# Designs tried in a protein design run: designed miniproteins, single chains, continued (2). Part 50

Each design is a single chain, and the fold is of that chain. pLDDT is the mean over its residues in the fold that is shown.

## One batch from the design tools (miniprotein)

Design m5719
Fold by ESMFold2-Fast:
Structure m5719 (fold): chain A 94 residues (1-94)
Amino acid sequence: SLEKAEQAFEELKKFLEEKQKTLSGILKQTVEQILGQLDQIVQAFRDGDFDLARRMIAIMRQDLAQLQKQYPQLQEAIDKALQFLDFLESLLDS
């Protein structure tokens, strides 16, 4: 449901915002980019555009895989974002 997506996103957003406070430069910008992409995916859910949400999730998975290789310092943040995408896909496939 949308309510479950919103609750899961709120928890992830708090984690990423706290992580962002400990970072600077490119790492901070990268977490801001991740938050922005997640916001857009959740907005697609709010709008009921599930086909757009699926496409955006697929794109973000590719982006996160690349970022994981470049910035091992962001491993935990990226893993939590991937887990959130898995959760959103489970809501789409139900």
Scores: mean pLDDT 88

Design m5720
Fold by ESMFold2-Fast:
Structure m5720 (fold): chain A 75 residues (1-75)
Amino acid sequence: ADELRKAGEELLKKGEELEEEGKKLIEKGKELLKSKDKEKQEEGKKLLLEGEVLLGLGGIYYGVGKLLLQKAKEA
């Protein structure tokens, strides 16, 4: 009976961790893009892309986690 709720909570936690990591990468990427150093600007672009991917994955984990929590209410 509690398995769906626990699974949903675990996925929400993983989603939160992925979104936090993604936001940190985006922040670092934006700071590197402010540099006049071309190598740092290229690294900044890569970090922005990686951060965006992690934010997307975090959103998926949140969505699935919420769906499992909703099903736990129906069970």
Scores: mean pLDDT 83

Design m5721
Fold by ESMFold2-Fast:
Structure m5721 (fold): chain A 92 residues (1-92)
Amino acid sequence: MEEAKKKAREAAEALRRLAEELRELGAGQDVIDSVLQAADLAEEATSVDKEEAIKLLQQALKIAQQLNDVQPHPLVEEAAKKLEEGIKLLEE
């Protein structure tokens, strides 16, 4: 679980950095809120059991993938990769 929690924290950190950058670029509040929701879900995954953690990380990954489809960004790609790695670690 610790390695998966580390991946979840790294994803949350990347998403929070993205939210700050998007705010500086004048992005809409709805976009910023979606990024922060994904970050919050990834952080919540570090505080719950394995089954709930997988569900939360899958929800965060879905949001990150939707954001990347609309507006590709290296921080979104980094977050999505970390979320996928975290889910895989929990499923193994």
Scores: mean pLDDT 84

Design m5722
Fold by ESMFold2-Fast:
Structure m5722 (fold): chain A 63 residues (1-63)
Amino acid sequence: SLEERVKLLAHLAGVDEKENREFLKDVIERFEKGEITPEELAKILNIDLDLAEFLYESVKLEK
């Protein structure tokens, strides 16, 4: 679900889920449209590329 994806991204990025909900929702929606690569996701969330690639697979499998 979108809520579970927001929670996962918030946890991995080390940010507050509620305060960053709109930002994370936008990132997830762009990611689902294929507008964001794992490399871009890593840059946007300030996380390691390997973690962004793991997130990519995790979000894809939730469908």
Scores: mean pLDDT 74

Design m5723
Fold by ESMFold2-Fast:
Structure m5723 (fold): chain A 96 residues (1-96)
Amino acid sequence: SVFRPSPEAEAALQALIDAMKAGDYDAAAEHLRRVSELGDETARFFASLAVGVYFADDPEKAKRIAERVPEALPGLRAVALMTGNEDLLKAIEEAE
């Protein structure tokens, strides 16, 4: 699907969101890596959007997750630019 994640990617995306809400950044990084590995561009975009938006006011938490999943850095940078979040952009650039 060009607009819908696969069932596996959707499950990984939901697990990422649940882990972020629980403050489990180790689990969040694992689920973000899984989304990246599944090769679903739609799910990767939504995962980057979820991390960037959820931690818009706490960019150091987004950075902590991103440092463990370098594959997510380009997507997170794109979200920071798209949303005009300069603090998030700086945190992502420091993770690179």
Scores: mean pLDDT 79

Design m5724
Fold by ESMFold2-Fast:
Structure m5724 (fold): chain A 72 residues (1-72)
Amino acid sequence: MAYGEAARAAALAGRALVEEGLANEDPIKGAGLALRGIGDGLDGGLAAVRAARAAGDEAGAAAAEAALRELV
């Protein structure tokens, strides 16, 4: 399993929702989309880091952490 790729996919999906939220003309709707994107990205990325560490995949854990840093 590619833990870094899974975390990167989650981070990119979350970032896309944040960007859509920031571009939204409705500040309430935009804030909701941005918060959802942050939550989805962090949840997926943290799950990937935890799975990599449980499997003893140090390189995969490092890649997942790097993907999360790109989101935040």
Scores: mean pLDDT 73

Design m5725
Fold by ESMFold2-Fast:
Structure m5725 (fold): chain A 84 residues (1-84)
Amino acid sequence: MTNEELLQLLIEEAKKAGDEATVKLAQAALEKREEEGRKLAKEYASRRLEFQEIAVRAAEKVAKTEEEKKAVEEARKKLEEEKK
């Protein structure tokens, strides 16, 4: 699994969720557009929990190994803790 594959999955999940900001961030990262990526990073900082939710969903789709699945489970737990 490459970073590009993860970003493509994140874009797909964000589109399904209607999260245009996450789509823009992931597309900017995939295209390696530094200036656009910096602008979107500020948007991410204000909507971190929404972006984390989409990212965890994308990671859950691609986790194959026990170690990968455990890392995704830990990320899910941290996200749920931050929502409290």
Scores: mean pLDDT 68

Design m5726
Fold by ESMFold2-Fast:
Structure m5726 (fold): chain A 76 residues (1-76)
Amino acid sequence: SLTEQYRKEAEEEVKGKSFDEIRELALEAARQLPRGGSLEAVERILDTVKSEEDAKALAIDFLTQRRAAERVRARQ
């Protein structure tokens, strides 16, 4: 599925990145989401993440959503 393809691409984007780089990437992806809500709320969620593994999972979810949103916009 396209969702699985986007998730795989997001996983590649977070490979080899530091915790800080992953956090910044997640915030950047969230900024580009039409339903991303308040960036302050996203920052608070990221601040509760204590492991690199959890940060990667969150970043992958936001990156996957961003890729899906970009495709919708491209169809306009």
Scores: mean pLDDT 71

Design m5727
Fold by ESMFold2-Fast:
Structure m5727 (fold): chain A 85 residues (1-85)
Amino acid sequence: SDAEKAAEDFEKNLEAAVKKVKEKLEEAKKKGKEAEKEAKKEAKEWGEQAKGLGDELKAWLESESKEVAKRVEEATKKALEEIEK
C-alpha cells in the first residue's frame, strides 16, 4: 500500500540521516570539545526536526493504518535514542 511505502521510505531516510549525524559527531570528537559541542547541538536540532516530520507522517497514516503509523513512531523514537546517547 501507499502507506506502507511511505513508512518504508521514511524509515530508510531516517536511518541514513542517523548514520550521517553519528559520523559527524565522531569526527567532531576528534577535532576537540568545542567542535563536539557544536555537533551535539546540530544533532539535537536535527532530532527535533525528525520528530516533527515523524509526528506529521504518523498523524496522516493513522487515518490509513494504525499499524503503519506505529511503525513510523517507533522508527522515530529509535533514531532519537541513537543520536542522544
Scores: mean pLDDT 83

Design m5728
Fold by ESMFold2-Fast:
Structure m5728 (fold): chain A 73 residues (1-73)
Amino acid sequence: SRLDKIKETLPELSEELHLKLAGALENVPEEEVEPLLERLKGISEEKIEELLEELEKIDQTVENIIKLLKSIK
């Protein structure tokens, strides 16, 4: 499942953040999910939490989600 892939790629994140990421990525195509998770690898939990809060404030189209997450180095 997508949640399992998130847990495997970002094991240091809290369970709450794993569930929030799974929800945010639910409508994102599978081929885009893996590159986005790799970009989040090495980003602090605090910064990922801030990104998820920003996602809740914008129009959550697949394009906007991908664009925001790809802005991270």
Scores: mean pLDDT 74

Design m5729
Fold by ESMFold2-Fast:
Formats: structure tokens, sequence, C-alpha cells
Structure m5729 (fold): chain A 80 residues (1-80)
């Protein structure tokens, strides 16, 4: 029941992070933001939904060691 984007992020994290405990921490955070995005969309809060989608991308990037990419997506989420 994840969005297609969130599922792709989960799959990327699980492939990229050899430590399953660390991978699952990131997966849990991605799933939380996906659920919050779907809730915000259902409530008509398109900007909040978009922000949570960007947060999920940032979580995945940070978990994979892409700190500059994570910071970029967090800043974009703050603008939404």
Amino acid sequence: SLSAVAQALVDAVRRSIPDPEKAEEAVTEIRRHDALARQAKAEGNQDEAFAHRLRAISVAARAMGQENEAAFWDAEADKA
C-alpha cells in the first residue's frame, strides 16, 4: 500500500545498505512519511503531502550517504 515513489525508495535503501538494521530504520521513516503524505492529500493539504514526499526522498538519500542530496530535498520540503 506504499506509493510507487516510496516503494522505489524502500527498494533502493534495502539494496544499498548492507546492515539490515540500519536499512529497516530508514524504511520505517520512509513508510511514515508516505503515510503522512497520503493523509495530508486525503485532507486536501496538497503542499503538506508534497513536503512529506520530499522528506521521504531526503531520508533515503541520507541513509545512502548522500548528505548534499538529503539537505537539498529537506530545504525543498521546508518551502512546500
Scores: mean pLDDT 88

Design m5730
Fold by ESMFold2-Fast:
Structure m5730 (fold): chain A 90 residues (1-90)
Amino acid sequence: ATPETDAVLARLKAAPKEVRSKYNVLVELVIAAIQGVDEETIRSYIERLKKLGVPDELAERIYEVALRLREKVTQEDFDEIRAIVDELLA
């Protein structure tokens, strides 16, 4: 709905299927974290990202953000998610 969202969608349409798969799992993880699923469920999404080729260092950063999202959603957490999306789409 925003120009930034439209730019991300255009990049996703041009991206390889592997990059789109990583993004889809990340979106599912963020939604699940906001819904307050247990830590074991969050860890299962992180392992799926690693199997899709997300580097361990980036996957562990995503895990820390997801744990924070379970407690509360902040602007800083959204800014970190945007940075992670940019890194995944690069």
Scores: mean pLDDT 78

Design m5731
Fold by ESMFold2-Fast:
Parts: sequence; structure tokens; C-alpha cells
Structure m5731 (fold): chain A 78 residues (1-78)
Amino acid sequence: MTEEQKKEFDVGVYEVAAAVALTIADRFEKKGNLEEAIEGYEDAIRWYEKALEIDPDNEAVRQGLEDARKRLEELKKK
């Protein structure tokens, strides 16, 4: 695997981890389990931040991070 291929792979892994965390958070939010939903959104944010450490100009990851942060802030207002 080339260095560039490894970078793309690692970013993809973190994006998948973030998507899984968002899915878990959404399920807990729908059930009214706000604390678990908050933890899930925080996990998603962490994975997106790790992806951005590898590829800071990745627009898809930046958008995902922004959306996750917005959802977390909206949830904390409840």
C-alpha cells in the first residue's frame, strides 16, 4: 500500500466509524436516551476530527464534523 493509499484508507475508516457513531446516537435520541445520544455524537465528532488530522482539506469530513457538532448543540439545548 502506498503512503497516499494508506492515508485514503485511514480517512475512510474514521469516516465509517463516525457514521456508525451517528447511527447509534440517532437511535438513542429517538428513544429519549439523551445521555447516550450525546456520547454517540461526541464519538462521531472525535472520529471526524481524527480524519481531519490526516486530511485537513477534506470537505466531506469537514461537513460531517459541522453537522455532528450542530446536532450535539441542538440536543444539549433540550
Scores: mean pLDDT 82

Design m5732
Fold by ESMFold2-Fast:
Structure m5732 (fold): chain A 82 residues (1-82)
Amino acid sequence: DAAADEASALADALYASLSPEQKKEIEELLERVGEALKAGDIDKAIESLNEIRDLLLSVASPAQQKVLTAAFARREADIRSL
């Protein structure tokens, strides 16, 4: 999926540009997403995913924000389908 590949590469590039504090916050939020999914807590998983999105959007250009917003919306739909 070219769109998923583009979004993944963009997320990796934006993560690399973050401050050490922002990187730590994303790592903690990713752990919360994983824990929530294991517990079946879909709402908590989506809440943590949206916090990751907002952190990445804070360093993204308008064009990059469009790609990220679409990718996170798709991931939210996938999680809600679990």
Scores: mean pLDDT 83

Design m5733
Fold by ESMFold2-Fast:
Structure m5733 (fold): chain A 92 residues (1-92)
Amino acid sequence: AGQTFLEVPLNKIKNLLIKAVNSEDEEEAKKYFDEAVALAKQLIAYLQQHTPPKLVEQVTKELKEFLLKLAEEAEAAGKPELAEKLRKLAEE
């Protein structure tokens, strides 16, 4: 309940990342990945200005855990370059 306002942007970011991993078109996968990265950076910047640090840390941790899980799935799917990009994004 208290996190409901974060569900829409978080789900949009997560869905774009899932589409990037599952896309058979490399250019389409790149577009989804780039859009997800841009939205994630905008969301974190907004939260840093308007919310307590503890909430920023919680959202950042959730995104990092999701990115690492997708990286494992991308590597298992034979997409090691995408897996490396996802892991690198999780380290930011």
Scores: mean pLDDT 75

Design m5734
Fold by ESMFold2-Fast:
Structure m5734 (fold): chain A 69 residues (1-69)
Amino acid sequence: GKERIEKIRELARKISKDLIKKADELMQQAKKLAAQGTVENRKKALELEIEAGMLYIEAAVLGIEAYSK
């Protein structure tokens, strides 16, 4: 019934929030590395930003699924 779908949406929202939190943590690490100003730290910051971007995309897809017709 409707209750089953709402439970699935609740789980998707929880997973989405956890992914966003992880992505935010990676972005904070990237900012700290970039602030250190070395080429190696800038490269590592970019790697973390790419990983965070992928997690944000995964979170967005889960959000879209919760609203799919």
Scores: mean pLDDT 80

Design m5735
Fold by ESMFold2-Fast:
Structure m5735 (fold): chain A 99 residues (1-99)
Amino acid sequence: LKERLVELVEEAAGAAQRAADAAGEKGVLTKEDLGRILDAVREAYRAAEEGDAEAAVRALQTLRDISVSLAEKAGDLDTAASTRATLDRIIAEIRELGE
């Protein structure tokens, strides 16, 4: 379980990084936004390493909302849509593992 949770969180972090990169390229990524992304990623990894699927889902929901908002702020609607789809899929997979 822990190994699979870590793998899924790693994939989610990758999607969030793409959204942050889009915001950075447009000059709209703030230090506060980056801090919130890093905090959400850290909490998701912590939950995954502990085998806490419910806590991992909560952290990834936060990561999804921040990352999608950043991509939208950058005007990159394709990245916003793909980031939402990727994180929603990962959240659903983690919920299934937590059954």
Scores: mean pLDDT 85

Design m5736
Fold by ESMFold2-Fast:
Structure m5736 (fold): chain A 64 residues (1-64)
Amino acid sequence: MEERRRELAREIAEKLYRSWLDNYEETVKVLEERGFLTPAGKKQLDADVEGIRRFLEEEERRRR
């Protein structure tokens, strides 16, 4: 039975994603300063942010 492990992994993922979103602007700045951020890369990061945001919203709704 893996249900408790799945729930724990999900809780950890939520905490990691929330922390990542909180640091998103700083992460983007670091990537830009290091020359790693291209226009295409920025567009991909924005898409990833949207995906993470939707995941967190779905998890919030599921707990209700």
Scores: mean pLDDT 73

Design m5737
Fold by ESMFold2-Fast:
Structure m5737 (fold): chain A 95 residues (1-95)
Amino acid sequence: SVSESASSTTGSIILAVGYVIEGDYDKAIEVLEDGAKRQKEPDDQAMLYLALGRIYFDAGRLDEAAAAYQKAIELGTGDIKARAQAELARVQAAQ
């Protein structure tokens, strides 16, 4: 069995932020992609895609950032969806 919860989602984001601080964007991306793939709750999965989009944007990988934010919009509701829409607009302005 795989444990998928808000706690697991938060743990993946914290671990990914740790890798970003160390300059290891590839490991940060891998952690969040694995978390998103395993997550069954749509809003928690959207949070992981939102974090992925931010890391891709920071790495200058704008097409991948846009794709991640689009996934966050498709899966997320309320504030998560609104944040993903705002971040997607920011990526589009940077292209």
Scores: mean pLDDT 83

Design m5738
Fold by ESMFold2-Fast:
Structure m5738 (fold): chain A 81 residues (1-81)
Amino acid sequence: MERLVMAIGMEATKYVDNDTAGRAARAAYEAFMRAQEAGASLEEAAKVAIDAAVAEVSKDAPQETVDKLREALEEAAKRIL
């Protein structure tokens, strides 16, 4: 969990500012915790965490940036899980 949230924050800083990346990492953490509390697998919890991070970034970034970030986060999750 800690590795995934840190990876989301670090990857997001390559595409958006530190404040937006921090909000994305927090959204990912909260989504991951809620998914696990609901009985989701680690893979399902990781997917909803990435979805939450991408949704947060999409408020301030263009779609092309959002799409690139999603791809990078999905690849990072595969390496951590």
Scores: mean pLDDT 80

Design m5739
Fold by ESMFold2-Fast:
Structure m5739 (fold): chain A 76 residues (1-76)
Amino acid sequence: SPGDKIQQARDMLTSRARDVVRVVDHMVRNYGVPRDQAIQSGRSIIQRFADDIARRYGLDPSDMQNMGLQIFDSTF
C-alpha cells in the first residue's frame, strides 16, 4: 500500500540520517569544518538520498525531502 511505502521510506531516511550525523561529527572533529557548514553538507546529502527514494518508490520528491530534513534535524 502507499502507507507501507511511506513507512519504508521513513525507515530508510532515519537510518541514513543517523549515518550522516556521524559524518557531520567526523567533519567537525577531525577536519575542523565549522559546524554550521558541516550540517548544511549533511542536509544536502539527505536531500539527494530523499530524491533517490522518491524516484525508486514513485513518491513525491518534495514530501520525501521534507521528511528527510525533519528526521535529520531532530537527530541533532
Scores: mean pLDDT 87

Design m5740
Fold by ESMFold2-Fast:
Structure m5740 (fold): chain A 74 residues (1-74)
Amino acid sequence: RELPQYSEEAIKLVEEILKKLTTGEEEDLVKLVREAIEADPRLKDLPGKLAEMARAAGRDDLAEKFEELQKELE
């Protein structure tokens, strides 16, 4: 529940994901999430959080892709 200091590269990738969450293509967003986790492995739980945000934005298909990615990382 503390905000950890992530790498600058990972922060930029997360910001891009959030900006494109409602309009971006699913495949591109999944790739950006994989790149963010590669830049900072502490973000391994990020796909689950993004899935909840995607569902809130009405993008259920994107949320399913993020949930699949989260399961892959377990």
Scores: mean pLDDT 78

Design m5741
Fold by ESMFold2-Fast:
Structure m5741 (fold): chain A 96 residues (1-96)
Amino acid sequence: KVDELIDKALKHLREAGKAMDAGDVETAIKHLEEAIENLRKAAELTTGVARDAYEGAAQSAENALIALKNGDKKTASIYIVAARLQAVAARVERDL
């Protein structure tokens, strides 16, 4: 269940990055909103360090969304990368 949510979140973060590279801000916003929803749901289903990591990833994705809505594509790109790395790290720690 959590794996499906994280796979969806990572896919949406990747698609948001691709949309930004293409200059498609509207599509990037939609993918960030989907990523945030899936990361928040994953956090609700986990505890401890994994929960904190998914909450951190969701916060980074929210920061990317805010930056993008303000026209700051550079800051948005940095936070998308941060959110993706945090989500991947949370998965690795869970599997340990």
Scores: mean pLDDT 84

Design m5742
Fold by ESMFold2-Fast:
Structure m5742 (fold): chain A 85 residues (1-85)
Amino acid sequence: EEKEVERLEKAARFILDTIKEMLEYAKNLTPEEQKEIIEKVKKMVDAFEKIARERMKHLSPEAQERVEKIIDELKKEVDKLIEYL
């Protein structure tokens, strides 16, 4: 169970780092191209949330709460990054 939460934490960090790279690249693009990248970023976050929620179904309530915090933190950090475009 701890291993599954740790894997999700690492996956969230990897996704966030990838999104940071994508949005940094987007700063030099046109508004139309920025919109396309933002849509791709949102799909990546949605895909992670879906996977995380599927994996958390067999975990304890305490571990599920930890996964919810991982999802929430990823969403907050991504929203903050989009704000700076």
Scores: mean pLDDT 86

Design m5743
Fold by ESMFold2-Fast:
Structure m5743 (fold): chain A 68 residues (1-68)
Amino acid sequence: MEVLRRTVRDGKKRFQQYLSPQQSQEFIDWLDERARRSEGWSPDQQREEAARIERETDVAVRSSLQNQ
């Protein structure tokens, strides 16, 4: 639970740091949706989802920077 929340928070900060306000909002909404879907999951499933979110956040930031 805590690991997933930390990962979502850190992801939001990265999007806000590297993207425009409007563009970052789309990714923040995506992170919030993924956090919401995983709310009923086991701690193991939440840790796996956190690792996946971290990886996908890194890819999304790089992709967005390339398209600017």
Scores: mean pLDDT 77

Design m5744
Fold by ESMFold2-Fast:
Order: structure tokens, then sequence, then C-alpha cells
Structure m5744 (fold): chain A 97 residues (1-97)
């Protein structure tokens, strides 16, 4: 699950236009479950501080995009995605201190 989401996000980042990349990352983030967040946290903990910083910036950007989409659609999946991204941001920030 998480590995597939990461692979899709990585392909989008490498080849897609910025607009396409943002849409894909919004969809991927909205699908994150609490279990997927835990798995992502373990992967980030095993990585380098530089990779964690880069991931933090991506997650902050995606949270903002999800919040705007939720204001327009009121989609519960997006609301859950926002909570999940916020939790991950807090965890990464705590590790970087």
Amino acid sequence: MLAELRAEAEEAAATAKPEEQEKLLIEITARLSPEALKALQEELKAGTAEASQETLEILKKQKKKLEEAYKETKDEVLKEGIKNVDKMIELIEEQLK
C-alpha cells in the first residue's frame, strides 16, 4: 500500500507538470490511513535528516492543497487526509528537533 503510493508520487514528481503532480499528491495523501502513516513514519525514521526535511516541505504543501479542496467539496476523505498529513508533519518536526 504505502510503497505503491510512494512509487506513484515519485513518478509524478519526476515526469509530470506541476499541476499534475499536485493533483496526484492530493489524491495519494487523501488515501493515507493511520496504518499507512505509521509505516511512513518508520521509513522516515530510518532515513536521513535531509530526506525528512524534504518530505516535511512536501507534506506542508499538500496539507494546504487538501484544505483548499475540502473547503470546496466537503469531501470526508479529504478531511481525513488533512488530519493524517498534519499528524505526520508534527512527527517529522519532533524528530528534527
Scores: mean pLDDT 63

Design m5745
Fold by ESMFold2-Fast:
Structure m5745 (fold): chain A 74 residues (1-74)
Amino acid sequence: KEKELEELAKRELLRALREEGLSEEVIAAVEAVLESEDPEAAFEALLASLSEEQRQRIAQAIARAGERVRAAEA
């Protein structure tokens, strides 16, 4: 169950990033962050390299993916 929810969360996040119009390069970078040994530090480094608009789009994608994952848990 937990592993399935983690896989679903990753899948929904990547989908939401595409829906927000982020480039394939940025989407691939977020996927690499999720696969990293320290996702939190890697994510902070990624955000520091992006524009404010790209950071806002990522935040919206995370919120959208979170809603979908919560619905799947219910």
Scores: mean pLDDT 78

Design m5746
Fold by ESMFold2-Fast:
Structure m5746 (fold): chain A 90 residues (1-90)
Amino acid sequence: LSEEEVEKLIEEAIRAAREGARLFREGRERLAAGDVLQGTGLLLRAIGLATEALLNARKAREALTEEQKKEIVDLAAEAGLDREKAAEFI
């Protein structure tokens, strides 16, 4: 991978992780309001985005700073993934 490709993977990982965390939060709020279909759909999308973030982070793992790794793991955990397993995967 080129340095540019690695930077793009890191940016994509952080972006996907942030969006995943946002959708998981929204999904939980929808479920609490009784909107089961919308809430469940948002939670499933959140898990997919968190998984994408971890896969992209793993591809770029040699170039990830400790701060970037922590941000991605923390956001993946906010998106419903297990924090310890997410950290181990990267």
Scores: mean pLDDT 88

Design m5747
Fold by ESMFold2-Fast:
Structure m5747 (fold): chain A 75 residues (1-75)
Amino acid sequence: SKEDEIYKIMLELIEENKDEVQKMLDEVNSLHEQVKATTDPKEKQKLTEQLNEAAQKLQDYAKKIYEEAEKKYKE
């Protein structure tokens, strides 16, 4: 099916970009642990904002991979 073919292309693109994906996951995980460990409210708020930005970047990247996979499927 179209969905199966797009999914296969997405997996190939993720594998080709595994180092970039891993760096983004590591950043999100690091910030998440820092938020958990932080007791100062001001610092915790700043770290939470950074975590949200890192998570958004990861979501934007996932969307880019999907759009690239759709483009390759149509070619």
Scores: mean pLDDT 85

Design m5748
Fold by ESMFold2-Fast:
Parts: structure tokens; C-alpha cells; sequence
Structure m5748 (fold): chain A 84 residues (1-84)
């Protein structure tokens, strides 16, 4: 349970860095695809641990934090495109 949370957190951190890099490079489609992969990873982990409400709650929290940060980067990328 703790091991699963740590593994998912580390994988999300890697995907978050990849998505940010893609947005900075102007690859909005690639960044969205990475976020879709992150959502799949979270959904698979939630399904695998559906009998552990504490793990499920933490997985949902990690996904919420990642979505919030991605939304901020995405807005910045759109603003840069309008200013170009």
C-alpha cells in the first residue's frame, strides 16, 4: 500500500516533468497524451486498491494535485501562443 503510493507518486512526477517539457516546447498534443497516460496509471492503481480507502484517497489527491499544476502550465502555454 505505501510502496504502491510511492511508486505511483514517482511515476506521476516523471510524467509531470515530461508534460511540462512538452508544453515549453509547444507540443500541446504530446503534453495532453502524457496527462492521459497519467490518468490511466491513477485509474489502474485505484482499481487495484479499491478495497483500501486510504490508498484510494491518497491516489485521488495525487491526481488532483497533478491536474491542478498541469492546468496552470497549460494556461501559460496558451497565453504564450496568443502573444506570438
Amino acid sequence: SMETLEQVREELERKQKEAEKLLKEGDIEGAIKVMEEAERLIMEAVQAHRDDPEVVAKLRELWYEMRKRFGEWYEEALKRLKEA
Scores: mean pLDDT 78

Design m5749
Fold by ESMFold2-Fast:
Structure m5749 (fold): chain A 86 residues (1-86)
Amino acid sequence: SVTLAAPVVEELPSGDKRVTGSVTTSANQTVTLRAKDKASGEVLVEHTSPDATGTVTAAFPRSVKEVVVEAYSNGQLLATQTVTLT
């Protein structure tokens, strides 16, 4: 199974928001994390972890209102979390 934590949001002095997504999954499973703008579907950051855990972080511009963090393995979507950037 996959556990995707609620994303952590931090406001930067610029007014941009830093979003951190974290995942834990079954041992010996490679996981890819993606963070994307929910409105446009544009992928803003992607990270592939070689282990059963992974973290992705990126700063999102003030125009982005909601971010979707997705966890994938072998091209299959396993979990998703949405966070609001207000």
Scores: mean pLDDT 75

Design m5750
Fold by ESMFold2-Fast:
Structure m5750 (fold): chain A 65 residues (1-65)
Amino acid sequence: MELERKAKEAREEAEKAMGKEVKVEIRDGTIYLYAETETVSQHAAFAITAAALSIEYGKVEFVEI
């Protein structure tokens, strides 16, 4: 329950930061964020966002689609 709440909050914060849809998945206690990135700048922004969220919500991994 707690991890599911954190995953939901991390997804919402990532969507606000990126300005686009972000999907979330939980595997083995890790929160995975999925987003499409078209440029190196967007990829870097998503990676930085995931790193920042890892400080607050625990282990968060970036997955580009």
Scores: mean pLDDT 74

Design m5751
Fold by ESMFold2-Fast:
Structure m5751 (fold): chain A 81 residues (1-81)
Amino acid sequence: SGMLKEKLKQQEKIMRNQIEGLRISRQIYETKRDQTTEKGEKLYDVMKRQIEAQLKILLAQAEKLGLKDIAEEVKKMLKEL
């Protein structure tokens, strides 16, 4: 129905905004690659793991909703990490 298609389009927009937010977060942690935590762990590695976890959640959601283009974009971002 038209309402189901509209709901799916809104979900796609939300997910694309979340993906863009994760791209920005990645750019931020790239600027912090030389910084370390008190335990000697790189902030880059901590932020990378957080972004990876969020991308995996988005991938599962995109696959469940049948949003193939979004799922492929998320898979590409995971490979580029």
Scores: mean pLDDT 81

Design m5752
Fold by ESMFold2-Fast:
Structure m5752 (fold): chain A 65 residues (1-65)
Amino acid sequence: KKDEIIEFAKKGLEEAKQLTPEERSRLLTRLAVEINEKMKEAGLTFEEKSEIYKEIAKLRQELDA
């Protein structure tokens, strides 16, 4: 379940690379909302949520480079 959420985030961020800056900002906001919903539904611990956020932060930094 945790890996599925990370994979979902990775795919969304990869899609963002092909968008304009305005569209990327909107997509990233929507993506964050959906990821939070999926984490709530999966019943993850705080440690598992922290791990997901760290992974997403790395992917976002790669997107900004």
Scores: mean pLDDT 76

Design m5753
Fold by ESMFold2-Fast:
Structure m5753 (fold): chain A 64 residues (1-64)
Amino acid sequence: MAEELVKLAKELLKTKSKEEVKEELTRYLSPILPDDVAEEIATGLVNGASVEDIETMLRAAGVE
């Protein structure tokens, strides 16, 4: 999951603004994560968080 999210964010950032990518990722994560956690992870992803960082955030939220 974390690796795929980092890859998706990097691909989206090639053609979209950080704001657009953050909104898209937050919307994608909202069905599976609490609201604040989805926004935090999306923010990390658009700011270049590593796979390890995202994995840590997901584990802290009770998700792999």
Scores: mean pLDDT 80

